# Designs tried in a protein design run: designed miniproteins, single chains. Part 105

Each design is a single chain, and the fold is of that chain. pLDDT is the mean over its residues in the fold that is shown.

## One batch from the design tools (miniprotein)

Design m3674
Fold by ESMFold2-Fast:
Structure m3674 (fold): chain A 85 residues (1-85)
Amino acid sequence: EGLKQAEEAKRLAEAGEPGAAAYLERAYAKLSEEDKAELEAWAAANEAPLLAQAATASDAERRELLRRAYVELAELIRELLLKQE
């Protein structure tokens, strides 16, 4: 079920619709502890560049950055869930 939740999160984020964060949270809960640690390491490594871009962005640009971040996060969670079979 986690895989379908990650796929729905990606669909919502790509469409710019609300609710992607809730599906991402549910998909994340289905990851193994090892995969959660991998995802958190990825997020930490990418946080500073994203915050730097957001600091100089307009509100519209910040929304687009957040949308793309949700798409990327959903795809990463999807790939980790596929590794679990």
Scores: mean pLDDT 75

Design m3675
Fold by ESMFold2-Fast:
Structure m3675 (fold): chain A 96 residues (1-96)
Amino acid sequence: EEAAKAFREASKKLRELADKAYEQGNTGLAQALRDAAGSFEKASEYLEKGDRQKAANYATAAALLLVGAQIEFPENKELVDEALKIVREAIRKADA
């Protein structure tokens, strides 16, 4: 319950950051953030179905996408750091 909610909230926040990246002209970062948001939406869906392993796999995929974005888009460090913080907090809440 809490874990699924945390992943849905992370997905929403990542989409908001994607919109900011797009406004700043970084369409590549915007796409990475949307892909990460989609992965958390799937993670939430699998948690609601009781599939904790698939949920963990999708959450990990989202984290890896953002680590890649940190390397590829150093000029947008603030947005990427905020996205990584969102991911880390969502995973921590899911493990509680």
Scores: mean pLDDT 84

Design m3676
Fold by ESMFold2-Fast:
Structure m3676 (fold): chain A 88 residues (1-88)
Amino acid sequence: LTPEEAYKILLEKVKETGIDISKYEPLIRKAAEAIVKYVKGEINEQEFAEALAPLTKAILDDPSLSDEEKRKILRAFNEAVKEIKKKA
């Protein structure tokens, strides 16, 4: 499992929501790297949460997104993480 494969899974899940998050690409790529490290056991749960915090905070603080859209995006990320863990 590579960061590039994890990134593709994240994008696929978010694409299913129909919400445009292209402006978060750099943060999503960092999240993909953190997910790969976490499923390989290279970082613990606390380090993983800290690595994802900038992405989740940016989405939650985005005034252009409704609360429903924010929930859909975060759910898509959770589903992507579950799928990535199954492939690791």
Scores: mean pLDDT 83

Design m3677
Fold by ESMFold2-Fast:
Structure m3677 (fold): chain A 87 residues (1-87)
Amino acid sequence: SPAARAEVLALADRTEALLADPSASVEERLEAIVELVRALQEHRMDLSPEDRAHVTRVLARAGEWVSTLSEEQRERLEELARQAEAA
């Protein structure tokens, strides 16, 4: 649906903005990444190939940032992902 597409693209924009914002907390970035992954999985069929490519590139940049995190911060990402899956 157009609404689902708009939601996923808005989450991608938010994630990209948070990754570029030096004042953004680790928690805010982790929450945005989890929300974007969930939305992409739920609404994948609502996206064009170009939209999917854009979201995948945003998630790739997020993955690069996650690779710089401490073990405790990476464990927090896993916890947030589990909470999102259980909801």
Scores: mean pLDDT 84

Design m3678
Fold by ESMFold2-Fast:
Structure m3678 (fold): chain A 77 residues (1-77)
Amino acid sequence: MFKEKADRMEKVFEEDYQAALAELDLSPEVKAEVEALAKRIKKEIEEIKKAKSEEEFKEKFKKLQELAAELGRVLTR
């Protein structure tokens, strides 16, 4: 269950991330910050795939949401 959900999130994120990088023409500084956050997001998705309980999933998902919010702040400056 969690693995299938995380696999879908990973695929959607990767597709959206690659499209954004190609389309937004980010400054080198913003691009570096976005790449670092994307790496952290991918790591959290991998941790979600390993979740064995609903509680563990919630904790890891909350961290993923925090990282996504941080990425949004970097993109909007």
Scores: mean pLDDT 76

Design m3679
Fold by ESMFold2-Fast:
Structure m3679 (fold): chain A 76 residues (1-76)
Amino acid sequence: MDEAVRLAGQASELVDKGKEAEKKGDNKKAAELYYQASDLLRQAGRLARQAGDDETSRSLFESSDRLREKAKELEK
């Protein structure tokens, strides 16, 4: 579980960096950062599921999907 929390924390840091890139008008960089954050949340979700925390796992996968969709929108 601690590993999943650490990965989610790293994803949060990448989301903050992505927001800063958006503020600077660098949508390509923001999209890259959101894709990276999405991947980390997916890893955290798998670890939470392995630990038997289905609620946390589902929440992490949903957050991952939202960031992936946001990244795709920024690439358009």
Scores: mean pLDDT 85

Design m3680
Fold by ESMFold2-Fast:
Structure m3680 (fold): chain A 57 residues (1-57)
Amino acid sequence: RKEKMVEIIEKKYKENPEVTAEELKKAIAEELGVESISNEELKEIADEYIRRKNEEL
C-alpha cells in the first residue's frame, strides 16, 4: 500500500510538477479503491518520496 502510494505520487509529479495535494489524494484514493485518504497519510507518503529523492542526490 505505502509503496503503491509513493509510486502514484512519483508518477503524478513526473506528469505535472504543479499537481496539488488535493489531486494527489484523489488519484491515490481512486487507484487504491478507497473513498479518501487522510492529510496525515498523504503527508507521510509525500515525505517518504521527498526523502528518497534527496538521499539519491
Scores: mean pLDDT 73

Design m3681
Fold by ESMFold2-Fast:
Structure m3681 (fold): chain A 107 residues (1-107)
Amino acid sequence: SGRIDRLRQLIDRLTHISRQVAEAVRNRDIEKLEQVLEEMQELLTQLRETGNENATRDMQQAIESLQKLIEAMKRGDDVEATRQLFVFTTYVSSTQVELEIEIRRLE
């Protein structure tokens, strides 16, 4: 199914994004985080095209937490940066779960 293949590609892209964010945070690479934010906004458009409202909602929350993470890092607020990284990771994982649930319903 072309839809199943598309959903699997989105899950794989989210896995790659999570690894990029973790690496950029370790390296304190704000420019890389801003590039990942742009990638996530493009991915949100693709998620909206799927019509999966739960995955789209959770992705919007992940984007918001990444924006807050970047702002916390810019001001040197390590406590808030850690909190927003946790929120980000939680919503990325939730987005993947919603897509996996849809794949199972289509099989």
Scores: mean pLDDT 91

Design m3682
Fold by ESMFold2-Fast:
Parts: sequence; C-alpha cells; structure tokens
Structure m3682 (fold): chain A 68 residues (1-68)
Amino acid sequence: SMEELENEVLRRLIEVEEALRAGRLSRAQAYDVIEEVAARLRKAGVPEEEVERWVAAMRATLDRLLAE
C-alpha cells in the first residue's frame, strides 16, 4: 500500500541521516539513495508529480543537514 511504502521510505531516510552523521555516507551516496527510492516510487505507480515533490523535499532536507 501507499502507507506501507511511505513508512519504508521514512525508515530508509532515517538510516541515511544516521549514516551521514556517523560519517559512513557521503553527500553523493545520500543523493544516490534518494534516486533509488524515487525509482521504487515510480515503479510502484506513484504519480510523477508526487515523486518530484518528494525528491525536492528530501534533497532540501539533506542539504540543510549537511550544512550544519
């Protein structure tokens, strides 16, 4: 379901944030994860406009985290 997919995506983003803070993940690798999740969303039938909004929001969130 969409709710299950949203929960999986959120969990994946938490893992990425933890890895970034621990220095185990680069900015480029974090962006790769966003693109990986976006590809999964598209395959799951999520509308393109929703995927684009999600990608933009996630990139902005990571950019703010990395600017700290």
Scores: mean pLDDT 78

Design m3683
Fold by ESMFold2-Fast:
Structure m3683 (fold): chain A 96 residues (1-96)
Amino acid sequence: SEKKKEMDKILEETGEKLKEILERYKASEAVRQKVEDLAGDVYTLINFFDASKKTVERVIERGAQELLAAGMPEDAVKEVVEIIREAAEKMIEVKE
């Protein structure tokens, strides 16, 4: 379907943007895994569970705190959060 193609494209583009940031900041394997898990959780919540914008934002906020606690620089966490937040907004719009 057209919506499935749009969701898949958002996921692919988001993954590439996150990979670039993680490589630029030389993120540890543990931090890379946490970012991948956060992006995957957000995708799963929107695509399969039709999660509310409020629920998605809470998951992103918790993920940001976990990344900071794992030692990711504040500027890197802000970039990761912005990319995941933009992806979430686009995915929710496609589902509406």
Scores: mean pLDDT 87

Design m3684
Fold by ESMFold2-Fast:
Structure m3684 (fold): chain A 70 residues (1-70)
Amino acid sequence: IEKYLEAAKEAAEEAEKLEAETGGKVSEELRKELAKILVEYLESILPELDPEKKEIAEKMIKKLREEIEK
């Protein structure tokens, strides 16, 4: 989990650098790509979660998918 969060953090930092360099043009595409990665991660751990955490993860997946579909 922490290793995956670290990768997500690095991707976010890289997106901020690209946003500064391009006036924000590419950051939207990078945010959508990061959301896709987070969805895949949450789906991969979903079967191993207790029922309460599973509900939270499913709600997060739904919100992230809605963000991707904008």
Scores: mean pLDDT 70

Design m3685
Fold by ESMFold2-Fast:
Structure m3685 (fold): chain A 74 residues (1-74)
Amino acid sequence: MDEEAREHLRRGAQAFADGNYEEAVKHFERALELSTDPELQVAAYEGLSAAYRALGEPDKAQEWEKKAEDIRAA
């Protein structure tokens, strides 16, 4: 499960680097479905925040960033 989540995090990061932001969102969302590991969840939330910011959706980006901060504060 966590290995598959890490693979989706890698694919999401690659899609983001290629400018495929909607594909990046899909991979980061899949990583969240596959893992409850807080470290992997933070990485996925930060990836979703960056991707939504690139898509011109700053309010959604802020929501995902806040979720990452909540885990780091716990």
Scores: mean pLDDT 84

Design m3686
Fold by ESMFold2-Fast:
Structure m3686 (fold): chain A 73 residues (1-73)
Amino acid sequence: SQVDQLIAQLRDLVLRGVELRVANAPQSVLDQVQQQINQTVLQLKSMMSDADLQAINDRILAESRAKLAELEA
């Protein structure tokens, strides 16, 4: 579904953002990824409940924290 594709896109963007931060990417690159994250979140907000979106955000945040820990090891 379109919702599943947007969730996958959000996850990929968030994890890419972690990798770019660890790699000390330029701020302009980080800002562009954040803009894409913000746009994807706005699309998801129009398609699902706040509770469902919060659950997705919590899961992706947990994955991003795990990715950061792995990359900093």
Scores: mean pLDDT 88

Design m3687
Fold by ESMFold2-Fast:
Structure m3687 (fold): chain A 63 residues (1-63)
Amino acid sequence: TEHKKKGEEYFELGEKAIENKDYETAIRHYKKAIEHFKKANDAEGAMEALQKYEEALIKLYES
């Protein structure tokens, strides 16, 4: 579905932001990934994106 593809695209953008230590951007991209995976009824994708979102939050607030 289009939503699954968008979820994967935002997830990849989040990963790239993490590599650049841009945790604020990563958080926004992972949020969008979660929304799209939920709309695609992709529970596994949504859970993985949620885990990455939480990791990005921790990194942002620890720095």
Scores: mean pLDDT 87

Design m3688
Fold by ESMFold2-Fast:
Structure m3688 (fold): chain A 105 residues (1-105)
Amino acid sequence: SKEAEELRRRAAVLHTSASIHYIAGEIEESLGNKDTAKESYKVSAELASRSVELLRELAEAGEATPEDGEMLRSLSKLLKKIAEKTGSKEAEKAAKEAERVAEEI
């Protein structure tokens, strides 16, 4: 449906934005700006988690595709990297949810 295509597009934009903020965090970390890096990783996790929520809505509606499952696995990997960098239990939980939703597709 058009609604499913819009949700998928929004999820993809959020995934791309999360990746950009993760890279920004790594750059800041390499420069010794630990607090700025932590902020960038936090924003990355929030954006990635929102992308997972939209893809979960697609799965619950029965409109998720195998490609949506692949995006969820990519998001899970990103969130695991953030959890490793920050010790964030929220990022670890979001990563597990992304993997779980992917397995249901």
Scores: mean pLDDT 91

Design m3689
Fold by ESMFold2-Fast:
Structure m3689 (fold): chain A 84 residues (1-84)
Amino acid sequence: LIKAAEKTGEGVAKKIIEAAKKGDKDTLEQLAKELEQTADYLKDSAPKASKLFAQAAKALKDGKPEEAAKLTKQGLITFAEEYE
């Protein structure tokens, strides 16, 4: 589970950084909304991962895509750990 979460997190992080480099505001806003929805969905089942995804969404809204990418990777790994 953790290795799969690491690969998925790396893919999502790369998408965030690429969208930021291109100035693709629509994609960044969509990713922030998806992270917020994921955080809300997981708040009871995976509260630690939920908090990290919420922080990642806020980082994207604050124009900090590198921090958002890091938090998203941490959130996915934490989610896998909470489910083991």
Scores: mean pLDDT 80

Design m3690
Fold by ESMFold2-Fast:
Structure m3690 (fold): chain A 114 residues (1-114)
Amino acid sequence: MDTIKANLKKAYDTVLTAANALLSNYVTGGGTSSSTAEVLQQAYRTLDDIKRTLEALSTSSPLAAQGAKVVGRAAETARRGAELARRGASPEEFLKVAEELEKLADEIRDLYNK
């Protein structure tokens, strides 16, 4: 696997982990969760690092440019999920952000499978 595809796969795995943490909060009735906030904050940091790596490669690779944009959106979505878990949110708010992350994971997967 080349460096770009390896980073996209890592982003995919990270986004799914974040989505699953939010889905857990949805199933348990919402509210605050420090453990979920930590998972989403770590996902944000990992995705932001991957985005920067892909941005550095974007001038030589259209795949890296597309990946940086999708991973950047996933990072910001994970950051919003962390804020919901820290402040408390309804089950429906956790589900909405989890569904956004699942769609972004599908976009990332489609990029590294090309």
Scores: mean pLDDT 89

Design m3691
Fold by ESMFold2-Fast:
Structure m3691 (fold): chain A 61 residues (1-61)
Amino acid sequence: SAADLAALRARFQKEAFEIVDKIWKEVEEGKITEDEGNVRLQKEAAELGARYQAESARLAA
C-alpha cells in the first residue's frame, strides 16, 4: 500500500542519515580519512539502495 511504501521510505531515510553521521563522525575523530569516508559512503549507499529496491518490490507485489 502507499502507506507501507511511505513508512519504508521513512525508515530507509533514517538509516541513510545514521550511516552518513556515523561515517563523518569517524572522519572527524581521525579514525578514517575523508577519501576512506567517501568510499565507505558509496558502498553503504549502494547496499542500502539494493535493500530498499528489494523491500519496496515485495510491498508492491
Scores: mean pLDDT 85

Design m3692
Fold by ESMFold2-Fast:
Structure m3692 (fold): chain A 94 residues (1-94)
Amino acid sequence: MESIIENIKEQNKELEEWAKKNKLEASELHKKFAELLLKFILMYDHKIDWETAEKLAEESKDASGAYLKSIKNLSEEELKEEIKELEEELEKLK
């Protein structure tokens, strides 16, 4: 668990530096999408507990949101739909 958490924190710092260098800023919807997506991945794929996954996702959402915005050309409506689906999937993992 500790090695995974440490790797996530290190990757987030690298993403923050990358986003700053490329002058990329996430919208609130991209940040929320990134937060929920990271939380889902951490819990579903890595079996990290809810509280730890929530904290890591919250800490990473700004940089990860900027990254998602750079690679996905999603409309505001599409982002809201993706967010809703992730919220429903996360509810099942409680």
Scores: mean pLDDT 79

Design m3693
Fold by ESMFold2-Fast:
Structure m3693 (fold): chain A 95 residues (1-95)
Amino acid sequence: SSLQKELEELARQLRDAILDPNSTQQQISDLYQQLEKKRDEFLKAFPDQPISPFVEGALALAKLVLYGPSGFSSEELARAIEAIRRLLEEEERRR
């Protein structure tokens, strides 16, 4: 769907902003908020469709960068690490 493509494009922009040493925390925060909003729209429109691991990984990585591990329970942190791992695997596959 077009919304899925928008999610993947926002996730890519967010990942690129995180990896860019010249990015501001505000730029990362703005992209994170945009991606969260689009993900929520996607979940409401397609409740039975799974979210891309790339999108979930980008959100987890951004939350960790912006708020650190204190933003997570131990179980949420473990899931975030797994989501980030899947994000990295998807990047390898897209080369």
Scores: mean pLDDT 77

Design m3694
Fold by ESMFold2-Fast:
Structure m3694 (fold): chain A 59 residues (1-59)
Amino acid sequence: MAAPTDAEIAAAQEMLRNGWSADQVVDFLVNVLGLSRAHARAAVARAQALLAAGRRVPA
């Protein structure tokens, strides 16, 4: 399984910060960026962990 990229994590982080639900972000990544649902969930999980730590991805 490929790891999510910094750009994918940054996109997920920005959407979550703007009040999107995790499910909405997963659906966006799958439908707009063409990611698998498993890959999109991994990106969202990483973005959530970074938000909880008060961090942003620089990409």
Scores: mean pLDDT 78

Design m3695
Fold by ESMFold2-Fast:
Structure m3695 (fold): chain A 60 residues (1-60)
Amino acid sequence: SKAEEAAKLVSEVGGVDEKEALKQIESMPKEQLLAIGEDMIENGNEKGKEAGKLLKEYAK
């Protein structure tokens, strides 16, 4: 799923556990996921931008 793919990239970018990242993504409101995804696209490196795009795709 896109949530799992986003969690994998978020774990690589943030140095957190993949299961922890997935749980956070699934527990967040869609509005918050969109805001985080937008921030990652604007301020992130290449992997951060990819993770942000996946978060926004999941959140729609």
Scores: mean pLDDT 80

Design m3696
Fold by ESMFold2-Fast:
Structure m3696 (fold): chain A 112 residues (1-112)
Amino acid sequence: GEKLAKEGEELYKRGLEAEKNGDYGLAFVLYVTSAQSYVQAAKLDPSKAAEYLEKAAKSYFNAAKIAESLGVHEAAKYYYALSYKLLGEAYKLKGDDKKAEEYYKKAEQLFS
């Protein structure tokens, strides 16, 4: 889990640099790959799963914002929904069922 989490963190940092430099295509790919690395890390390390899922959600949220800014609205909805779903899973793992339900509803509302 830890190696994949470190890879996720480095990819996220590279995504921020790409976005700052105006390379939105590269930033999008780096954010998506960062999120995927954190999701995999969460599966391998249940004790840190909530933390890794929150970081994955943040990465997908940044990818969604880039897609939205580029006019790719369907991709933006997809990655916003993934972000909210992962936040719901993270809060469920932390025992915050009310906050988990709120994030699941946010994900559902994107396709309503």
Scores: mean pLDDT 91

Design m3697
Fold by ESMFold2-Fast:
Formats: C-alpha cells, sequence, structure tokens
Structure m3697 (fold): chain A 96 residues (1-96)
C-alpha cells in the first residue's frame, strides 16, 4: 500500500539523517533530498491530508539540509537534519 511505502521511506530517511549527523557531506545531503523526493511522490497517492502535510514538512527539511550544506552552513544543516529525524520518527509512530 502507499502507507506501507511511506513507512519504509521514512525509515530510510531516519537512517540517512543519522548518517548525515554523524559525518556530514554533500553526497549524503543529496541522498536525503532524493529519498524525500520519492516520499513526496508516494504521498500523492495517500488519501490522508494530514499525512501529506507531514511528508511535505519532511521534504522541506530535506531541501534545507541540502541548501545549508551547499553553503557550508553545517550548524543549520545539522539542525534541519535533527528536525527531519524527529519528524520522521513522529510519522512512523503515528502509522504504527
Amino acid sequence: SPEEMVKRLARQLQELAKEFLSSPSLSKAIDISNSAGVLSIVAVFVEDDELKDEVFEIADLADDILNYTKKGDLANAKSAARALLSKSSELLSRLS
């Protein structure tokens, strides 16, 4: 189901965010952005507007991580990554 795919992608984003926080790199920020993009596409097929809003918040945080990393602003990039990790955990708890 689209909901099960959202859960799988949210778990992948949690792991990518943890890896980024441990050792930040542009490559890892790109991987997070790409994974959040796939999650956003899948969310279009979910008939739950609250879940869609939560997914779009995660996508915005992924874009923030990428943009801050490109600028060399690792403090704000890590802050966005912590927020993405928190939001992904909340989403998974709601879907459990």
Scores: mean pLDDT 86

Design m3698
Fold by ESMFold2-Fast:
Structure m3698 (fold): chain A 71 residues (1-71)
Amino acid sequence: SKFTEELVKLGIPKEIAEFLAKKYKDEGEKVIKEIKEGKLSEDLKTDIEAMAERLNLDPEKILKKAQEAAK
């Protein structure tokens, strides 16, 4: 999907991008904006942190990389 492709382009790991694209399918533009601006909703932040933990990744590094890619 376009939403998954945009998240991967921002440097979000494919497994996290696919999870977010399924859960937030009707909110894709909002999710991408929140990630690019670094102003995440509580639910989105919790979901990214939970998925990153399962993959043994640092959620702060993922989000920082995405914000830098958006500039």
Scores: mean pLDDT 82

Design m3699
Fold by ESMFold2-Fast:
Structure m3699 (fold): chain A 75 residues (1-75)
Amino acid sequence: ASEEAVELLKKARQALKAGNTDIAEEYVDKAEELAKTDPTAAGVWELLAQVYEDLGRTDKAAEYRAKAAEIHRAA
């Protein structure tokens, strides 16, 4: 699940690089659903934060970055 989410987020970043924001949002939405099935996978939340920042969604990026940091501290 977390590895699938990482691959989806890589595809989202590729879509953003190509200027396909709508396709990138689809990949992000799918990856976010997968991340919720394994919510302790800090790396996925970090990558979600990075992609949301690239999308200009700064509030969501900050939220997921904080979540990843908390998971790292708890581990």
Scores: mean pLDDT 80

Design m3700
Fold by ESMFold2-Fast:
Structure m3700 (fold): chain A 101 residues (1-101)
Amino acid sequence: DPVELALAIIDMARKGDIDKEEAIEVLTELFGISPEEAKEIINASREEQLKKLAEIFGVSEETVREAYRRLKEDPVRYMAAVLEATGRVLEIRLKKEREKK
């Protein structure tokens, strides 16, 4: 689910589990948002993050809030989203290594 994946990437960056620069690259590559917008989302309050994600995905703020609630209420679902996010980060790193910059 793209909303859950985006929320996991943002949360990992805020916790320091991944580099914020990598999180910006991943959000930009996967969801087509600008690097500036991705940076703003990562640094924004939760309320602002949910609102911005709703605009990006063309869904209601309630839909994004419900996705966030599901991730927080289900640790297995949260871990699955984190693992998917980690895989996407590694894919982008490998792509950059092949391009050698």
Scores: mean pLDDT 81

Design m3701
Fold by ESMFold2-Fast:
Structure m3701 (fold): chain A 58 residues (1-58)
Amino acid sequence: SMMEKKKEELKEEIRRKGLRSYRAQLAAVGREVPDEELERRVEEAAEISAEAFAEQEK
């Protein structure tokens, strides 16, 4: 559906931006995180944002 396409587009955008943002934040606090964990965090954020977007774009 159109909504699911918009959710996927938003997730992709957040994956792009989130990965960079999370790396910057972790570097700022001196944390090192495996790529797998970083991707998991970005995916979680993308899911939450896409779900919130879908609720508001009713």
Scores: mean pLDDT 74

Design m3702
Fold by ESMFold2-Fast:
Structure m3702 (fold): chain A 68 residues (1-68)
Amino acid sequence: MPLSFAEQLAKLAKELREQGHSDEEIVKKVKELAEKNNEQSIIDGQLSASDDPKAQVDAMVAFAEALE
């Protein structure tokens, strides 16, 4: 099944966390990728729930884990 861009960003965040990247670095990389693809609105939706990088990455990882 094709993944949406939001799902792709969530999976990327999970993979980066599993590789030992910091939550701040993960948020930075995810935002840079979204900006490069002109998909800032997707990031705004995922990050607006919290200004804490840990909480932002936790939300993205939970979203990725919900994908089967």
Scores: mean pLDDT 71

Design m3703
Fold by ESMFold2-Fast:
Structure m3703 (fold): chain A 72 residues (1-72)
Amino acid sequence: MVEELYKGTLAALEYAKDYLPEEVIEEKRKEIEKAYKEKDEVKLNQITQEILDLLPEEKKPEALEKAREAAE
């Protein structure tokens, strides 16, 4: 569901703020808002994966956990 994916993707992005430059975070946030407005579940999943891929390997499990918690 789009709302659950949106919340999950935002939670992953929020976690990533400590590890990625502010400019990257702002860019990804705009992509998330656009995908949510367009109800593009595929794009929301893609953005979540892109955020995870940008994180250090050891931080990926925590980011994924935050996304799952927010998505319920």
Scores: mean pLDDT 81

Design m3704
Fold by ESMFold2-Fast:
Structure m3704 (fold): chain A 57 residues (1-57)
Amino acid sequence: SMSQEEKAQQLYKEGLAAIEAGDIQAAVNKLRELQKLGAKDYVAQLKEAILQYLEEA
C-alpha cells in the first residue's frame, strides 16, 4: 500500500495535470481527495493553482 504522503503527492500531481489539460472538474475531484487525506499543504497549493487558472481563463 502507498503511504499517505505518497498518495497525497500523486493526487497533487494528477490535479496539476488536470488543470494543464483544462479539466477543472477532475482537478476539483483531486482537491476533495486531498482534503479527505488531511494533506493541508497540497490542498492549499492546488486551491491556489485552480483559482489562478480560473482568473486567467
Scores: mean pLDDT 85

Design m3705
Fold by ESMFold2-Fast:
Structure m3705 (fold): chain A 76 residues (1-76)
Amino acid sequence: DQQVNELIESLKSSDENVRAEAVIELSNIGDERAVEAILKLSKDSSETVKLALERIVKFSSNDALQEAAKKALEIN
């Protein structure tokens, strides 16, 4: 479960590719602790991160994570 916390910290990376990979992996794990971290990505101006959030909206089986990703895209 340490992996979820490490991925949440990776969302703070200065590298947009690291942030995009971390958010996709958090979605694959399906842990709802990621909801707040995903919502904070609403302020992320990276197109790479936005594409990762769109992928979560389309493919996540977790309703809370899917809704968080959708809200992050709508707020920005």
Scores: mean pLDDT 77

Design m3706
Fold by ESMFold2-Fast:
Structure m3706 (fold): chain A 107 residues (1-107)
Amino acid sequence: MLEEAEKLIKEARELVEDMEKNGFDSKTAKKLADLLKRTGELIAETIKNGGDIKKAMELAVELGEVGARALEVLRKSEGSEKDLKELEEALAESAEKIKAAMDEALA
């Protein structure tokens, strides 16, 4: 699970870097939102299953950093309002799932 999450974060980072250099693209933004959502699910599942919590937390921080950069690109872009909201919702859902998994595992 975490090896897959690491791969998805690396792909997401590459997509963010592409948009930071070449500008907003809706297809890229949708792919990025899907990657970040899937990454959050894998992190939360790892925590719930009693996996490597320390590594899962480190990946959750990286997910947050990549997500923040993606949101900044979309906020500065024209015509991105729908993609921005979809990305905000994907990140919020991932954060809630990870938080719930952490609260259960660390209680």
Scores: mean pLDDT 85

Design m3707
Fold by ESMFold2-Fast:
Structure m3707 (fold): chain A 86 residues (1-86)
Amino acid sequence: MEKFLEELIKEMEAEVARIKAEVRARLPPDVAAAVEKRMDAALDTLKGLLRRRGLHEKASEEELRKLAKEGIAAIRGMAEDVLARA
């Protein structure tokens, strides 16, 4: 389980890093920094939730992948909303 979670978290971090790169490229630096801070806070919350569900609540790998997918989709949606208003 721990190895699975670390691989899943690494995938999530890579996807969030891609979204951050787009935010930095398309928004003013101050706005980009504010969006990145919110994305980082959301990712940290999601990482904590996944570790708790996987390590303490014995959630399946399928359930953890679904939570990660939904969480990353929410983070992406937040960034896309700001980008659409820019």
Scores: mean pLDDT 84

Design m3708
Fold by ESMFold2-Fast:
Structure m3708 (fold): chain A 59 residues (1-59)
Amino acid sequence: GRGAEAARRAAELGDAAGAGTAGAMSAKHNQNEELARRANEAGVAGDAEAAAEYGEIGS
């Protein structure tokens, strides 16, 4: 969905926090609370690529 696309775009721009937020929203939409948590944690840790990947898996 658009949340996963937004997470990937944020990661391409080096925005780890944005990637984490968008990835978590995408995972939550599909009721994947564990993937939403991992996306948020990766975003907080500054790992934009991992945050986007968890969002894509959760979508």
Scores: mean pLDDT 75

